# Designed miniproteins, single chains, continued (2): the designs that were tried, part 45

Each design is a single chain, and the fold is of that chain. pLDDT is the mean over its residues in the fold that is shown.

## One batch from the design tools (miniprotein)

Design m5630
Fold by ESMFold2-Fast:
Structure m5630 (fold): chain A 55 residues (1-55)
Amino acid sequence: SSSLQAEIAALDDRIAELLARYGAETDPAERERLIAEIQRLSAERERLEAQLAAS
C-alpha cells in the first residue's frame, strides 16, 4: 500500500507540472499534446487508486 501511495503521489506531482506547463503554453499543438499526456497520467492514477482501495 505504501508503494502504491508513493506512485500516486509521484503521478500527482507530474500532473501538476504538466498543468503548469499547459497554462503557460501558447502553441495550440503543444497544448493538445500536454492535454493528452495529462489524460493518460490521470487514467493511470485512477487505476492505482483502485488498486489501493482493493488492498
Scores: mean pLDDT 87

Design m5631
Fold by ESMFold2-Fast:
Structure m5631 (fold): chain A 66 residues (1-66)
Amino acid sequence: MEELRKKGEELYKKAVEAFRAGDYDTAIELAKEAAKLFEEAGDEEGKRRAENLVKASQMFKADLAA
């Protein structure tokens, strides 16, 4: 369980870095994978953080396309 949570944290960190760089497609993919790992680990807070990052990345991507 801790191994899955740590993997999720690493993917979440990379998703945040992609989001800050404006690479919203990469941020969405990495955050989705992080959310899956947090869910498997039973980390509800980690899952919520990752899901929020997916939503934010999708919204910012739509704004850039407009």
Scores: mean pLDDT 82

Design m5632
Fold by ESMFold2-Fast:
Structure m5632 (fold): chain A 97 residues (1-97)
Amino acid sequence: KRAELAAIFARPDVSPREAQRALALGLKMAADELIKRSTNPEAIKLYKKAQKLADEALEAIERGEEEFVTTPDGTKVSKLLLEAAEALNKAIEVELK
C-alpha cells in the first residue's frame, strides 16, 4: 500500500502537488462516505482519523508546508497523506472483521 502511494507521486506527467491534492480529496470523500455507511464504532473512529489527517494534508499542501518521508525506493511521499491512507486501510480491515 505504501509502495502504491509512492508510485502515484512518481508520475512524470503529474506534479507531486496536484497528485497529493487529488489523493487527499479522494481519501476525505471516501472516509466521509464510509462513516455514513458504517455500523462498527471502532471502524468509525479510524475513518474519522483518516478524514482529519486528509484535512490536515490539504491544509499543508495549500500552505506549502508538507512534510515528506522517503520510501526505501527513494520516492518522496507526503507523511500526512500516507498516515491518512494507513488509517483508512486499518478502518476497512476492522469493518470487514
Scores: mean pLDDT 73

Design m5633
Fold by ESMFold2-Fast:
Structure m5633 (fold): chain A 78 residues (1-78)
Amino acid sequence: MEYVKKAEEAAKKGDYKEAGELYEKAAREAEERGSPEAALYYENAGLAYKKAGDYEKAKEMFEKSIELGVEELKKAVL
């Protein structure tokens, strides 16, 4: 949760690149724990990178978010 709070504060200050990096760290920690929150944090990182103008990083984050969302759905349905 520490990285998420720092990312929110960075975004409020307009430091979108820093916010993206912090959300990405939160997403990776959640992914390592097998937490369903990882997909959401990757999505937030992608949005922050997009606002920072880093479209390549944004695309990478959105791709990870989709992949993790599909895995979570598979566990719930299949």
Scores: mean pLDDT 80

Design m5634
Fold by ESMFold2-Fast:
Structure m5634 (fold): chain A 73 residues (1-73)
Amino acid sequence: EEERRKERLLIINKELPEGIKALVDAVNKTVREELARQGRFDLLPQQVADDERINKSTEEALKKIEEEIKKLE
């Protein structure tokens, strides 16, 4: 039982945050590739700046989630 609990905490504290970051990165990459495909190279610098802002916001949100999980333990 305790080992199963530790496995679930590992998934929540490590695998889930890593999965969310990977998903955000994949979405950001897809948007940039679509803009390039459409020839919207004029929008790429702004999209890169938006991606950086989204990544920072995602990291801050994941940190808050980790802190909330630690409070529940």
Scores: mean pLDDT 71

Design m5635
Fold by ESMFold2-Fast:
Structure m5635 (fold): chain A 55 residues (1-55)
Amino acid sequence: DARAATLAWLLGHPLLPADYAGAVRLAVSRSDSLEGAIALLPLPPEVRERLLAEL
C-alpha cells in the first residue's frame, strides 16, 4: 500500500517533529504520492528540499 508506505516514511523521518503527526496524516490522506504529501506539509523550503532529495 503506497499510502501506508508514505505515512510510515514521513512519520519516521528525523527532520519531522513528533507534533507534525496530525499534519502528516492529513497530507497523506489528501495526496496520492510521497512528493504530493511533502508539498502539503507546512515546512520551511529548506526542509522540504531535503525530504525531496531523499526520494
Scores: mean pLDDT 79

Design m5636
Fold by ESMFold2-Fast:
Structure m5636 (fold): chain A 75 residues (1-75)
Amino acid sequence: MEELEKLTNEAIKEASELLKKAKEKKASEELLKKLEESIKKAEKALTEPIGSRKFLEMIEEIKKLIKEAKEELES
C-alpha cells in the first residue's frame, strides 16, 4: 500500500507540473480539464481508503493522460 501511495504521489506531481506547462502554452481546454480531474481524483483517493487495484488503475490513468498531454504539447 505505502509503495502504491508513493507512486500515486509521484504521478500527481508529474501531472501537476505538466498542467502548469500546458496552461502556459495555452493547451486545449479539454486537455487541461482532463489533467485537473485526474489530479483531483488521485488526491481524493489518498485521503479515502481504497484498494491497491484502484490505486493502480488511477496511476495507469494519470500516466496515460501525461503521455497524451506530452504528445499534444510537443506537436
Scores: mean pLDDT 75

Design m5637
Fold by ESMFold2-Fast:
Structure m5637 (fold): chain A 90 residues (1-90)
Amino acid sequence: MEEELEKEIERARAALQAVNDLADIATKHPSAAGEAKALRDRAEKLFQEYLEKAKQSTPEEGLEIARKAVDELLRIAKEIQDLLTKAVNE
């Protein structure tokens, strides 16, 4: 249980890192920069909110919260990747 929660929190951190890496590239493209910054800021805020909520929850509830954070962060990463793909093709 504790190991599973730690693994999901690390997966959420990895997803957040992917968001930051993609945003760093996307912000170099003027057409994508504003939206990429907004998505990165949303991801950072979401990660902090979910992390605090997971700490205040039971291990089982915390694991579910961490899984939701991973899914949400990966969705944001895909949005930035789509912005970057459009920017480099134009």
Scores: mean pLDDT 83

Design m5638
Fold by ESMFold2-Fast:
Structure m5638 (fold): chain A 56 residues (1-56)
Amino acid sequence: STEQRVADAELKKLLEEAKAAGNEEAVKLATKALEEDLSVEEKSKLAREARKLLEE
Protein backbone atom coordinates (compact mmCIF):
# COMPACT_ATOMS: atom_id res chain seq x y z
CA SER A 1 0.00 0.00 0.00
CA THR A 2 0.98 3.66 -0.26
CA GLU A 3 1.01 3.95 3.54
CA GLN A 4 3.40 0.99 3.79
CA ARG A 5 5.82 2.50 1.26
CA VAL A 6 5.72 5.89 3.03
CA ALA A 7 6.34 4.26 6.43
CA ASP A 8 9.32 2.29 5.09
CA ALA A 9 10.77 5.42 3.41
CA GLU A 10 10.48 7.39 6.66
CA LEU A 11 12.11 4.55 8.60
CA LYS A 12 15.01 4.46 6.12
CA LYS A 13 15.56 8.21 6.56
CA LEU A 14 15.31 7.80 10.33
CA LEU A 15 17.87 4.96 10.25
CA GLU A 16 20.35 7.16 8.33
CA GLU A 17 19.81 10.02 10.81
CA ALA A 18 20.31 7.63 13.74
CA LYS A 19 23.55 6.31 12.22
CA ALA A 20 24.81 9.86 11.63
CA ALA A 21 23.99 10.77 15.25
CA GLY A 22 25.67 7.62 16.59
CA ASN A 23 22.52 6.73 18.53
CA GLU A 24 22.76 2.93 18.70
CA GLU A 25 19.35 2.45 20.34
CA ALA A 26 17.60 4.50 17.62
CA VAL A 27 19.50 2.56 14.93
CA LYS A 28 18.34 -0.71 16.52
CA LEU A 29 14.68 0.39 16.65
CA ALA A 30 14.61 1.69 13.05
CA THR A 31 16.35 -1.47 11.79
CA LYS A 32 13.92 -3.70 13.70
CA ALA A 33 10.93 -1.82 12.24
CA LEU A 34 12.31 -2.25 8.71
CA GLU A 35 13.26 -5.94 9.14
CA GLU A 36 10.05 -7.12 10.83
CA ASP A 37 6.81 -7.83 8.95
CA LEU A 38 4.85 -5.28 10.97
CA SER A 39 1.67 -3.31 10.35
CA VAL A 40 1.86 0.37 9.34
CA GLU A 41 0.64 1.30 12.84
CA GLU A 42 3.38 -0.76 14.53
CA LYS A 43 6.07 0.68 12.23
CA SER A 44 4.80 4.21 13.00
CA LYS A 45 5.02 3.49 16.74
CA LEU A 46 8.64 2.29 16.45
CA ALA A 47 9.49 5.30 14.27
CA ARG A 48 8.10 7.67 16.93
CA GLU A 49 10.17 5.90 19.62
CA ALA A 50 13.34 6.19 17.51
CA ARG A 51 12.65 9.89 16.81
CA LYS A 52 12.26 10.53 20.56
CA LEU A 53 15.68 8.94 21.17
CA LEU A 54 17.24 11.20 18.52
CA GLU A 55 15.65 14.30 20.13
CA GLU A 56 16.68 13.34 23.68
Scores: mean pLDDT 78

Design m5639
Fold by ESMFold2-Fast:
Structure m5639 (fold): chain A 57 residues (1-57)
Amino acid sequence: SELVEASVQDVRERYQPLLEQARQAGDQERLRQVEEQMQRDIELARQLSLEVERQQQ
């Protein structure tokens, strides 16, 4: 499903600068927090995109 893939990619791209900042700062705790937030947003994006696709079937 292209819609799901596009939504997930958009979330990952939004989080890249935050991940890079945490890595450059050497803040492992911050890196973990940002990764967890990204994973939650990815899952939400997947669920929303799947719901849209189900309504279009």
Scores: mean pLDDT 82

Design m5640
Fold by ESMFold2-Fast:
Structure m5640 (fold): chain A 72 residues (1-72)
Amino acid sequence: MELEKKIEELEKEYQKAREEFAQTGRDVGDAVAEARKKSDEEYAKVLNQGAARLSETRARIKKLEEEIKKLK
């Protein structure tokens, strides 16, 4: 019973992390589009920052996947 609750909590956190990854992708896309209107230098800067954020959220998603797998 408690194990099932823990799996549910981790699955919710996993879904939230995936939603956050998707939202970060959209935010980065919007920021990149705005930066392109200003200059190629701003575009490169925003793109690099966005790539770092997406890498962080992707790593967190993988950690949650492994944790859920261990409990199933």
Scores: mean pLDDT 80

Design m5641
Fold by ESMFold2-Fast:
Structure m5641 (fold): chain A 67 residues (1-67)
Amino acid sequence: MIDEVEVAIALIRMALGIAKLMISKGKAEEAIEFLEKIAKKVIEKTPSKEVEEEAKEAIEEVRELAA
């Protein structure tokens, strides 16, 4: 039904959503650390270029919002 890669991407997107909420509450450093930690674990479990690209994009977006 749903591929392992699609599940991994969905997890990163959910983590990005949580990180954005944390930034909105003034927790920018914690948000970046949280997203990086989740992304690293997801990539380790489901290594693929698509997952790595989604993680990189999400981290860049959070870093831009935190700046």
Scores: mean pLDDT 83

Design m5642
Fold by ESMFold2-Fast:
Structure m5642 (fold): chain A 72 residues (1-72)
Amino acid sequence: MIVTGKELDEIAKEKGKFVKVRDADGKEYIFAPGFTEVHPEWADKEFEVLEFFFDEKIAAELARKGVPYLEV
């Protein structure tokens, strides 16, 4: 499934989960719900959805770094 960052963030918020994605250049990211509110430049960018998940270690790392995403 290929979706825009805006659509992806809406789905992530609805599910209350992190999402692992791949961009058009093959780079992978883990996004937290609300990531396009912090990074509006990603709203119109297309991503391939790999999975929706919850992981306490990812939640803790995002909280420690104060960012809504991790690069994989």
Scores: mean pLDDT 85

Design m5643
Fold by ESMFold2-Fast:
Structure m5643 (fold): chain A 72 residues (1-72)
Amino acid sequence: SLEDFIKSVELGREIARKILLSTARTLAEEVGEDPEQIVAELEKAFDENDLEKMTELNRRLDELYRRWVAKR
């Protein structure tokens, strides 16, 4: 049903959000950035449905990932 489909989408979105926030916090911490700052920016972007900001933050997370791999 449409209701079941909507529930599935909402659950997937919430799980993805939690995984992303946890990953962002850990990644920032590992490279010496402020983990709470990037988490706060992600939370705000999600709350405001700011797709442009979410895209920017994804690029920043990719950069943090590169730094983490290089810094090991």
Scores: mean pLDDT 80

Design m5644
Fold by ESMFold2-Fast:
Structure m5644 (fold): chain A 74 residues (1-74)
Amino acid sequence: MEIDQKEVEATLYRMGGYIAIKQGDYETAVKYYTKAIELRPDDAESLRNLGIALEKLGKLEEAAEYFEKAKELE
């Protein structure tokens, strides 16, 4: 089985973002989920979680854009 390095990197960034959200570190969560969606733009879960982190930081307009992108993928 060929290991897609890009897929491995996306998964690691997604895990880092999830841990950051659980710890209340929304700035770090934004950074990790942004990297995850750069590698996988169609990851609805990462897009939604990026929106949640942005909303927690008071960036409501940016959060709304990512929620809409996630919705379009579902």
Scores: mean pLDDT 81

Design m5645
Fold by ESMFold2-Fast:
Structure m5645 (fold): chain A 67 residues (1-67)
Amino acid sequence: ADAEAEYQKGLEALAANKPEEAIAHFEKAIELDPTYADAWFNLGFVLHHSERPEEAAVYFAKASELR
């Protein structure tokens, strides 16, 4: 699997209202490509909506650093 494929699965999980699956896929995308800014951003987005805003802030900061 590649980072973009895992990222796409994360987006599909979000569309299906499966935040835990989305988190797992975005984490996998970041593991495969730590410079994948969109994966960091969307992981932050899911965490923010899952009542984990302090963790979300860290991922948003990483996404901003990576462009």
Scores: mean pLDDT 82

Design m5646
Fold by ESMFold2-Fast:
Structure m5646 (fold): chain A 65 residues (1-65)
Amino acid sequence: MKISPEQAAQAVRDMHESGQSDEEIASGVKVLYTSGASKEALQAMSQEAGKLGYTKAQQVAQQLV
């Protein structure tokens, strides 16, 4: 499954709205990466996590690019 950058950013927002922690969102990013998320999708996830204050999730997404 090829996830778009917009869908990847939305997944981070959905996790945030569900009350997930930085650690849980970072885990979600790793799952999306394993499922074939593109470099552009990882960058979008990193940017959205950073905007929401999830430093660990942001760093994980950046390291996977």
Scores: mean pLDDT 83

Design m5647
Fold by ESMFold2-Fast:
Structure m5647 (fold): chain A 88 residues (1-88)
Amino acid sequence: KEKERLLAQKIAAIGILLAAAVLEGEMSEEQAEEIWELVKKAWEAYEKGDYEKAAEYFERAAELAEAAGGGNMRAIAALLREMAEIVK
């Protein structure tokens, strides 16, 4: 239960940071949507007990964030990498 709470809090933070990154011009709305879709897929995999797949989706989302650059994007990438570790 606590693991789920921690992941949910981080997902909420990512949503806020993605909005900030788009507003600050660090990434496009399309790039933010792609990252968010991967986060949703990771959460679905986690809920199904496929922890390896969940970690893979979070890691893929982190790679996209790292490629975009910027302060908000670095924060998003760090959170996504941490979430990949949490689900293992």
Scores: mean pLDDT 84

Design m5648
Fold by ESMFold2-Fast:
Structure m5648 (fold): chain A 69 residues (1-69)
Amino acid sequence: DKEELKRLLEEAKRLVQEGRLEEAIELLRKAYTMASGEVARNIEKAIELLEKGETAGALSAIDEALKLL
């Protein structure tokens, strides 16, 4: 469901902004199972960046995924 995927990505973005990175990664992994193509690639990139502590890059990748929805 596109609407649920969007909601998960917006909540993950909030968790990143709050510094709750592990919880954000869990939501992004859930979102990844619902996504395909370029949306899935941007979610994967966001997870990678968060695992490295690159929060600004992760937020950008989440925003790119949201633009495709």
Scores: mean pLDDT 87

Design m5649
Fold by ESMFold2-Fast:
Structure m5649 (fold): chain A 65 residues (1-65)
Amino acid sequence: SLMDEIAAGMIQIYASVLGAEAEVEEKDGKFIITLRSKDKKVLEEAKEKIEKIAKKTGLEVKVEE
């Protein structure tokens, strides 16, 4: 949906601000956001904050170490 697309874009920007990389993919009508960072604490913080935003959307959040 348009709202999910907007949310995905906002999350990419937010992840970048938090020091993480965010890759966005669309699969089966859902947006999947994969977070990466070489700093595990940055990655954990980004995941927590982004999951909070994504909770009200159709977005799926993944983490790759």
Scores: mean pLDDT 78

Design m5650
Fold by ESMFold2-Fast:
Structure m5650 (fold): chain A 61 residues (1-61)
Amino acid sequence: MVSYIKDPVEAAKILYESFKNKELAIRFIEREAEEAIKRGGDREIIEKNKKTAIEYLKSLP
């Protein structure tokens, strides 16, 4: 499950486990956010959740 819109931290954890690479996980989240916005999603909610997911990944050791 990769929906950072519902639970950004949980989605970030799953992506990091899948990729084993923070940069790839962050890039995936950024691309998914842009795609969701292009599909008419709520920009404010998407950007907020994107920021939360990315900040979580950057906080990992």
Scores: mean pLDDT 77

Design m5651
Fold by ESMFold2-Fast:
Structure m5651 (fold): chain A 63 residues (1-63)
Amino acid sequence: DSLLDRLLAAGFPKEPAEKLVEAYKKGEISETDIERAITAVQLGANPDQAVKNALSLAEAKKR
């Protein structure tokens, strides 16, 4: 999966990366949400927290 490879290259461990890929495939998050999470991790954010923040922001947009 090319998205998984991009997340791993950006500094995500496998488990957080797979969570973002699954959410994206299910339509729960957008490409913009993924790019935001990648930027956060590249700026020193914890990958698990970046995943949680991306999913929480997407959930807030639905409400």
Scores: mean pLDDT 80

Design m5652
Fold by ESMFold2-Fast:
Structure m5652 (fold): chain A 80 residues (1-80)
Amino acid sequence: SAAEAAARAQAERLLAEAERELERLREELPEEEYEELRRRLEEARAAYAAGRYEEAARLALEVLIELGVKQIELGVKRVL
């Protein structure tokens, strides 16, 4: 269906973006925070593998939002 195809495409894009962003921030994040986000991304990937594309997209988006928050926190700590 068109809805299923759209959901799959959205999940694929968000998973790829989350993977790239997590790798980019790998050396800047504390190891514990990196491992937690990696585990959450694995949950998103598991949902995708199960055909739960909308869930996979939401989970990947949650990881991206958290990575954005962490990037802001790192910036704030550097400027006082």
Scores: mean pLDDT 84

Design m5653
Fold by ESMFold2-Fast:
Structure m5653 (fold): chain A 82 residues (1-82)
Amino acid sequence: ALEHLAEGVEALERGDYDTAIKHFEAAIAEDPTNASAHLLLGIAYYKKGEYDKAIEYFQKAIEIDPSNLIAKRLLEEAEKKK
């Protein structure tokens, strides 16, 4: 879980969004309650231009952690792209 988040973030930083998505999906598979993994997966889809999927994962992150203002802001940005 933590290892997959770190590897996913490294992939995201170098613009390898497909590799980032695979690592964040693996992190969610190990811990479905990890709000950060859902947030980061949403960011990877957003950067890839898949706004509907980004919205889905930002909503899941907010469902797990309603206090996450970053997830709420990113959800608003992604919804404007629809």
Scores: mean pLDDT 84

Design m5654
Fold by ESMFold2-Fast:
Structure m5654 (fold): chain A 83 residues (1-83)
Amino acid sequence: SEEAKKLFQEGLEALSKKDYEKAAEYFSKANELKPSAESYTGLGEALEKLGKYEEAIEAYQKALELDPENRYAQLNLEEVKKK
């Protein structure tokens, strides 16, 4: 849990620096330790920025499986499906 939180925070920092490959790696590792809607949405965002639309769709779908009412994941899933 603590390690997953640290990886999630590192993912957010990488995302803010536009280091999308590092962000995807950190969010992916966070989800391996403790799946969460937040880390799956972060993974989706990073993958979408990398042009990996199919993988981004999968990540957003995983986020919605964990939290169906996550509006951020819903809106981003709809947007990436258009690409």
Scores: mean pLDDT 88

Design m5655
Fold by ESMFold2-Fast:
Parts: C-alpha cells; sequence; structure tokens
Structure m5655 (fold): chain A 70 residues (1-70)
C-alpha cells in the first residue's frame, strides 16, 4: 500500500518534471508523503489498501490535467 503509493507518486513526478512542471512534481511528492502518513495511521490493512488506491487515482487525475494544460 505505502510502497505502491510512493511508486505512483514518483512516476507521476517524473512525468511532470519531463513535461517542464517541476513545481507540480514537488506538490505530488509532498501530497503523497502526507497521504502516506495518513495511511500509516489507519488501523486495518484493508482500509490502507482502499485509501492507497483512492490516493493513486487522485494523483493520476492530477497528472493528466496538468499535462493537458502543457
Amino acid sequence: AVEELKKAAEEAAKELEEAGLPEEARRVLQGADSAAEILKSLSSEQSRKIWAEYAIKEIREFVEKALEEK
């Protein structure tokens, strides 16, 4: 869950940096770090998985919108 979230965020940040959006890349990484802390606070493995999947989806939608603008 945490590893999958971090990997998705790193891949998203790389795409944004390659597109010339380093500030957006930084925001994705910071958001993922905050998200990972929330995920670590969740008491069940199932809750962590559901939350991580949601966060990954939000990251991908953010990247798609940012890339469409540039």
Scores: mean pLDDT 77

Design m5656
Fold by ESMFold2-Fast:
Structure m5656 (fold): chain A 74 residues (1-74)
Amino acid sequence: SEEVKEEFLKKIDEITKDLPDFVREHIRKLAELALEKKTPEMLEVLRQTLKRFGVPDEKIEEIIKLVEEAIEKL
């Protein structure tokens, strides 16, 4: 639902709020794509992209968990 997607994106914004705005925008778009595609390949692309941006492993796992939870609710 639209409500689940908006709640998910707000949580992504909160987890990434300490990152530069352009990085946050890119992560948000990629998270939305992962939510749309719902594939393991897309989750791996998201994980690798977050690592390339220097996001700590702890935050990467939090973000992946949020995507997986949102997929289950959609």
Scores: mean pLDDT 80

Design m5657
Fold by ESMFold2-Fast:
Structure m5657 (fold): chain A 111 residues (1-111)
Amino acid sequence: SLAERLRARYRPGPVSPAVRAALEEAAAELRRRAAAEPDPALREVLLEAAEGFEVLRGISGEDVAAAVADLTGLTATRLVELIAAGADPEAAARHVELLGELAGRVLAAVA
């Protein structure tokens, strides 16, 4: 899974309270979006991204920016691949936009 890849790649460690709050809100927003998503393939990608943000709470704060970039890039790639497989491109685009907004909030908390 994406969560297992992130745990294997990045060092365990604490994140600041601000980073933790941003990661928890990112996961919650993605779970809310997934609950409203009728396409099971798009929904699965959103739930996997939510689990990814939850995993980042347990990695070293120095690695969070790189881990967010990996999570965001891999998730966006999967959403684009699903468009090629017949998923609604407007729905996928809205999910990519949300993912970018949530990543931006986490990166702002790291800075």
Scores: mean pLDDT 89

Design m5658
Fold by ESMFold2-Fast:
Order: structure tokens, then sequence, then C-alpha cells
Structure m5658 (fold): chain A 55 residues (1-55)
């Protein structure tokens, strides 16, 4: 579950390119997975999604 979610979020970030904000959020996402912090991982996932919603 978390592994699949990580792959999905990384794929989304790669599609947008290496935006500085995505790089920072990816670092936080890795930290959240290391800590098994589902709440933090979900928050970061939402932030990534919101950055992409500006279309």
Amino acid sequence: SLEEKRKELLEKANRDGFHPKYQELLDKLVEAFRNNDAEKAEEIGRELTELKQKE
C-alpha cells in the first residue's frame, strides 16, 4: 500500500519535471515513509496534487 502510493507520487512528480517544490515534498515524503507516518504522507500527497491542480 505505502510502497504503491510512493511509486504513484514519484511518477506524478517526474511527469511535472524537477520543480523545486516537488523536490522538497519528495524529501518530506521519504521521511514520512521512514517514520511510518501515514498522516504526514497523506498531507504531502495532497500538497503534490494541489501543486498540479493549478491548470
Scores: mean pLDDT 69

Design m5659
Fold by ESMFold2-Fast:
Structure m5659 (fold): chain A 69 residues (1-69)
Amino acid sequence: SSDDILSEIFALVIEAQRLAREGRVEEAERKLREAEKLFEDNKSKLTPQQAKQAQTAIASAREAVERAK
């Protein structure tokens, strides 16, 4: 379901942010790329609201990863 896809994107984003805080930047970047790919591959299955939430979460995680470099 679209809710399952959104939940998986959020799980990957949370993991990326955790890894970035731990200084595990390469692993954080990999999790962030997985979240981005999952979003792009499933964009048509998400509602506009879910897509916006996913984009916002991914952008926040990207900021965390860049700050950890």
Scores: mean pLDDT 88

Design m5660
Fold by ESMFold2-Fast:
Structure m5660 (fold): chain A 65 residues (1-65)
Amino acid sequence: VTSETAALIQAIGIATEIGASVEVEEKDGKVVLRIKAETEEKAREAYRRLKELAEQFPFLEVRLL
């Protein structure tokens, strides 16, 4: 398992737990996670938690869709 695979598994798990969706895009050596949720509260919570994850994995970028 690569660090990239581990990060993606954790990110998808976090988003699913909150009830958000994540679109994954690879760009210029970065992995961009785009968050979409049915409510603003869920989107903000997912964004917060995924931003914390990105502190451990410098190749991760987190954006709201």
Scores: mean pLDDT 79

Design m5661
Fold by ESMFold2-Fast:
Structure m5661 (fold): chain A 95 residues (1-95)
Amino acid sequence: SKTFEEIKERLLEIAEEARKLGYDEVARLLEEAARYVPTDIEKAIELVDEALRLAKELGAPQEIIVRIGEEGGLLRMILAVDRIAADPSLSSTLP
């Protein structure tokens, strides 16, 4: 999927910027998340959420925090849509 390729590239771009600013562990988590897109979206979301939490804790620039959050949100939406497609009864449980 072009969408997964674009998400992977953006995660790697954010990771590079984070690493240049000295946030090496945030960068590592984002690089690891990119490896799981598209093969394990749930694992990718877990790693992006951990990167977001750590970025906030370390006081990373707001533009980095926002971009990590946006990619995590997009991955969650894709996972929700895929789950509804597999089992339409789940649509009533996903806001």
Scores: mean pLDDT 83

Design m5662
Fold by ESMFold2-Fast:
Structure m5662 (fold): chain A 109 residues (1-109)
Amino acid sequence: MKLTPEEVEEIVAAFEKRLRAEAQPLIDSLTDPEAKKALEEYVKAKVEYIRAQLELEAGNPDARERVVEALRKMAEAYQKLAEASTDPELQEHFRRKAEAYRALAEAVA
């Protein structure tokens, strides 16, 4: 593996800054507390997923459990977004995303 712990930290920090900058206006525009909370939990889980995946690639085998946990949290967040959605197409889209992340978590575990 080629990434140092310092390089992992720099990549994660840059990714989190970008993701939060992109997501925060959308979170702030939401009026449904459940949708707002679900989107915030998705952002947190995605940052955790990227960190754990990079740590796993950097040689930390213990990070695998954290990758699985983050994928499960991303699936849970999408499931909550589906439940908060009133648009049938958007609800189905979020449900499919939740199923995909659950399947990925099971495959990695």
Scores: mean pLDDT 80

Design m5663
Fold by ESMFold2-Fast:
Structure m5663 (fold): chain A 61 residues (1-61)
Amino acid sequence: SARSEAIVRLAEEARARAATVPAEELREQVYRDLLAAGFSEADARRLAEEIREAVLREQAA
């Protein structure tokens, strides 16, 4: 679906940006991008946090 495709794309973009952008700024950028993609505020907030956590977990390894 378009929503699933947007989530995958934004997660991939966040991973790419993680090398140069702090995790909190990535969360805010992903949140805004999810809102622009048509997600509700609640869904965008939850998904942005999940993506941030995944990026931080990968960086800590």
Scores: mean pLDDT 79

Design m5664
Fold by ESMFold2-Fast:
Structure m5664 (fold): chain A 71 residues (1-71)
Amino acid sequence: NAKKQIQQIIMNASGQISTYLANGDRDGANNVYNQAVNQINSLNASNSLKQQGINELNNRYNALKQQFDSS
């Protein structure tokens, strides 16, 4: 199930991104984000499903950046 694979990628990436941002490593966080986008795009799934997953990941990444940018 591609939807479940996308959700797994998002959850794993979000955890790693949070760890990098908590350590002040914005470049490391960005690398994880780019890797996750590439993983989603590599799945055998519809473009609409991939786009929804990438949008969710992007929203989570932006929220995390805002959370840690104030520190």
Scores: mean pLDDT 85

Design m5665
Fold by ESMFold2-Fast:
Structure m5665 (fold): chain A 75 residues (1-75)
Amino acid sequence: SAATQAAVEAAVGGIFEAAASVDPNDVVSLTEAGKYYLKQGKYEKAIEYLEKALALDPNNEEAKKLLEEAKKKLA
């Protein structure tokens, strides 16, 4: 159900918010955090994490695509 899906996403977000799975120097962790916040509709926070990922690896295609999507949602 949608409620069950939201609970799972909230639990994953709790891990990211606790920084247990988010390393500020790891492109994969930053990209996944950005992707998570994008799915939650938290577009500004998604942009923040995706820009951090691109600061570490400017050639990360997944982070670029997710960042463009997040910016489009705010526009």
Scores: mean pLDDT 71

Design m5666
Fold by ESMFold2-Fast:
Structure m5666 (fold): chain A 65 residues (1-65)
Amino acid sequence: SEERIRRLVEELRRLAPESDALLDELIEAIKAGDVDKVIELALELAKRAPEARELLAELVDLLLE
């Protein structure tokens, strides 16, 4: 669901505002349907913001549906 993805992205921005640029790249990869790039960027974001790992896992799971 696009709405659910949007909510997860907003929560990620709240938890890791310092990672906005990386999150913007993730959103563009999602829009492009580039699954490999989404996984790569999600792993990088999780390294920089460990507290966001669970939300990132949910986002990736939704995208692989």
Scores: mean pLDDT 76

Design m5667
Fold by ESMFold2-Fast:
Structure m5667 (fold): chain A 66 residues (1-66)
Amino acid sequence: MAIIEAEFESEEQARKAAEEIGTLPGVEAELVGEKKVVARVEDDPTRATAAALLAIGYGGEAKVTY
């Protein structure tokens, strides 16, 4: 299981990122506080990569832990 943590400059970016990441199959995304998103991904490197790229695409600074 991979955990992706991303911090954003605005609540709007964080919310949009959480919503989009949460649409990925096998990914659970939650907004933690106002500007942080945490996503839990099944051990699938493609899904983990997709979630991280979405977070970065919405302006987040993403950290991945396996």
Scores: mean pLDDT 78

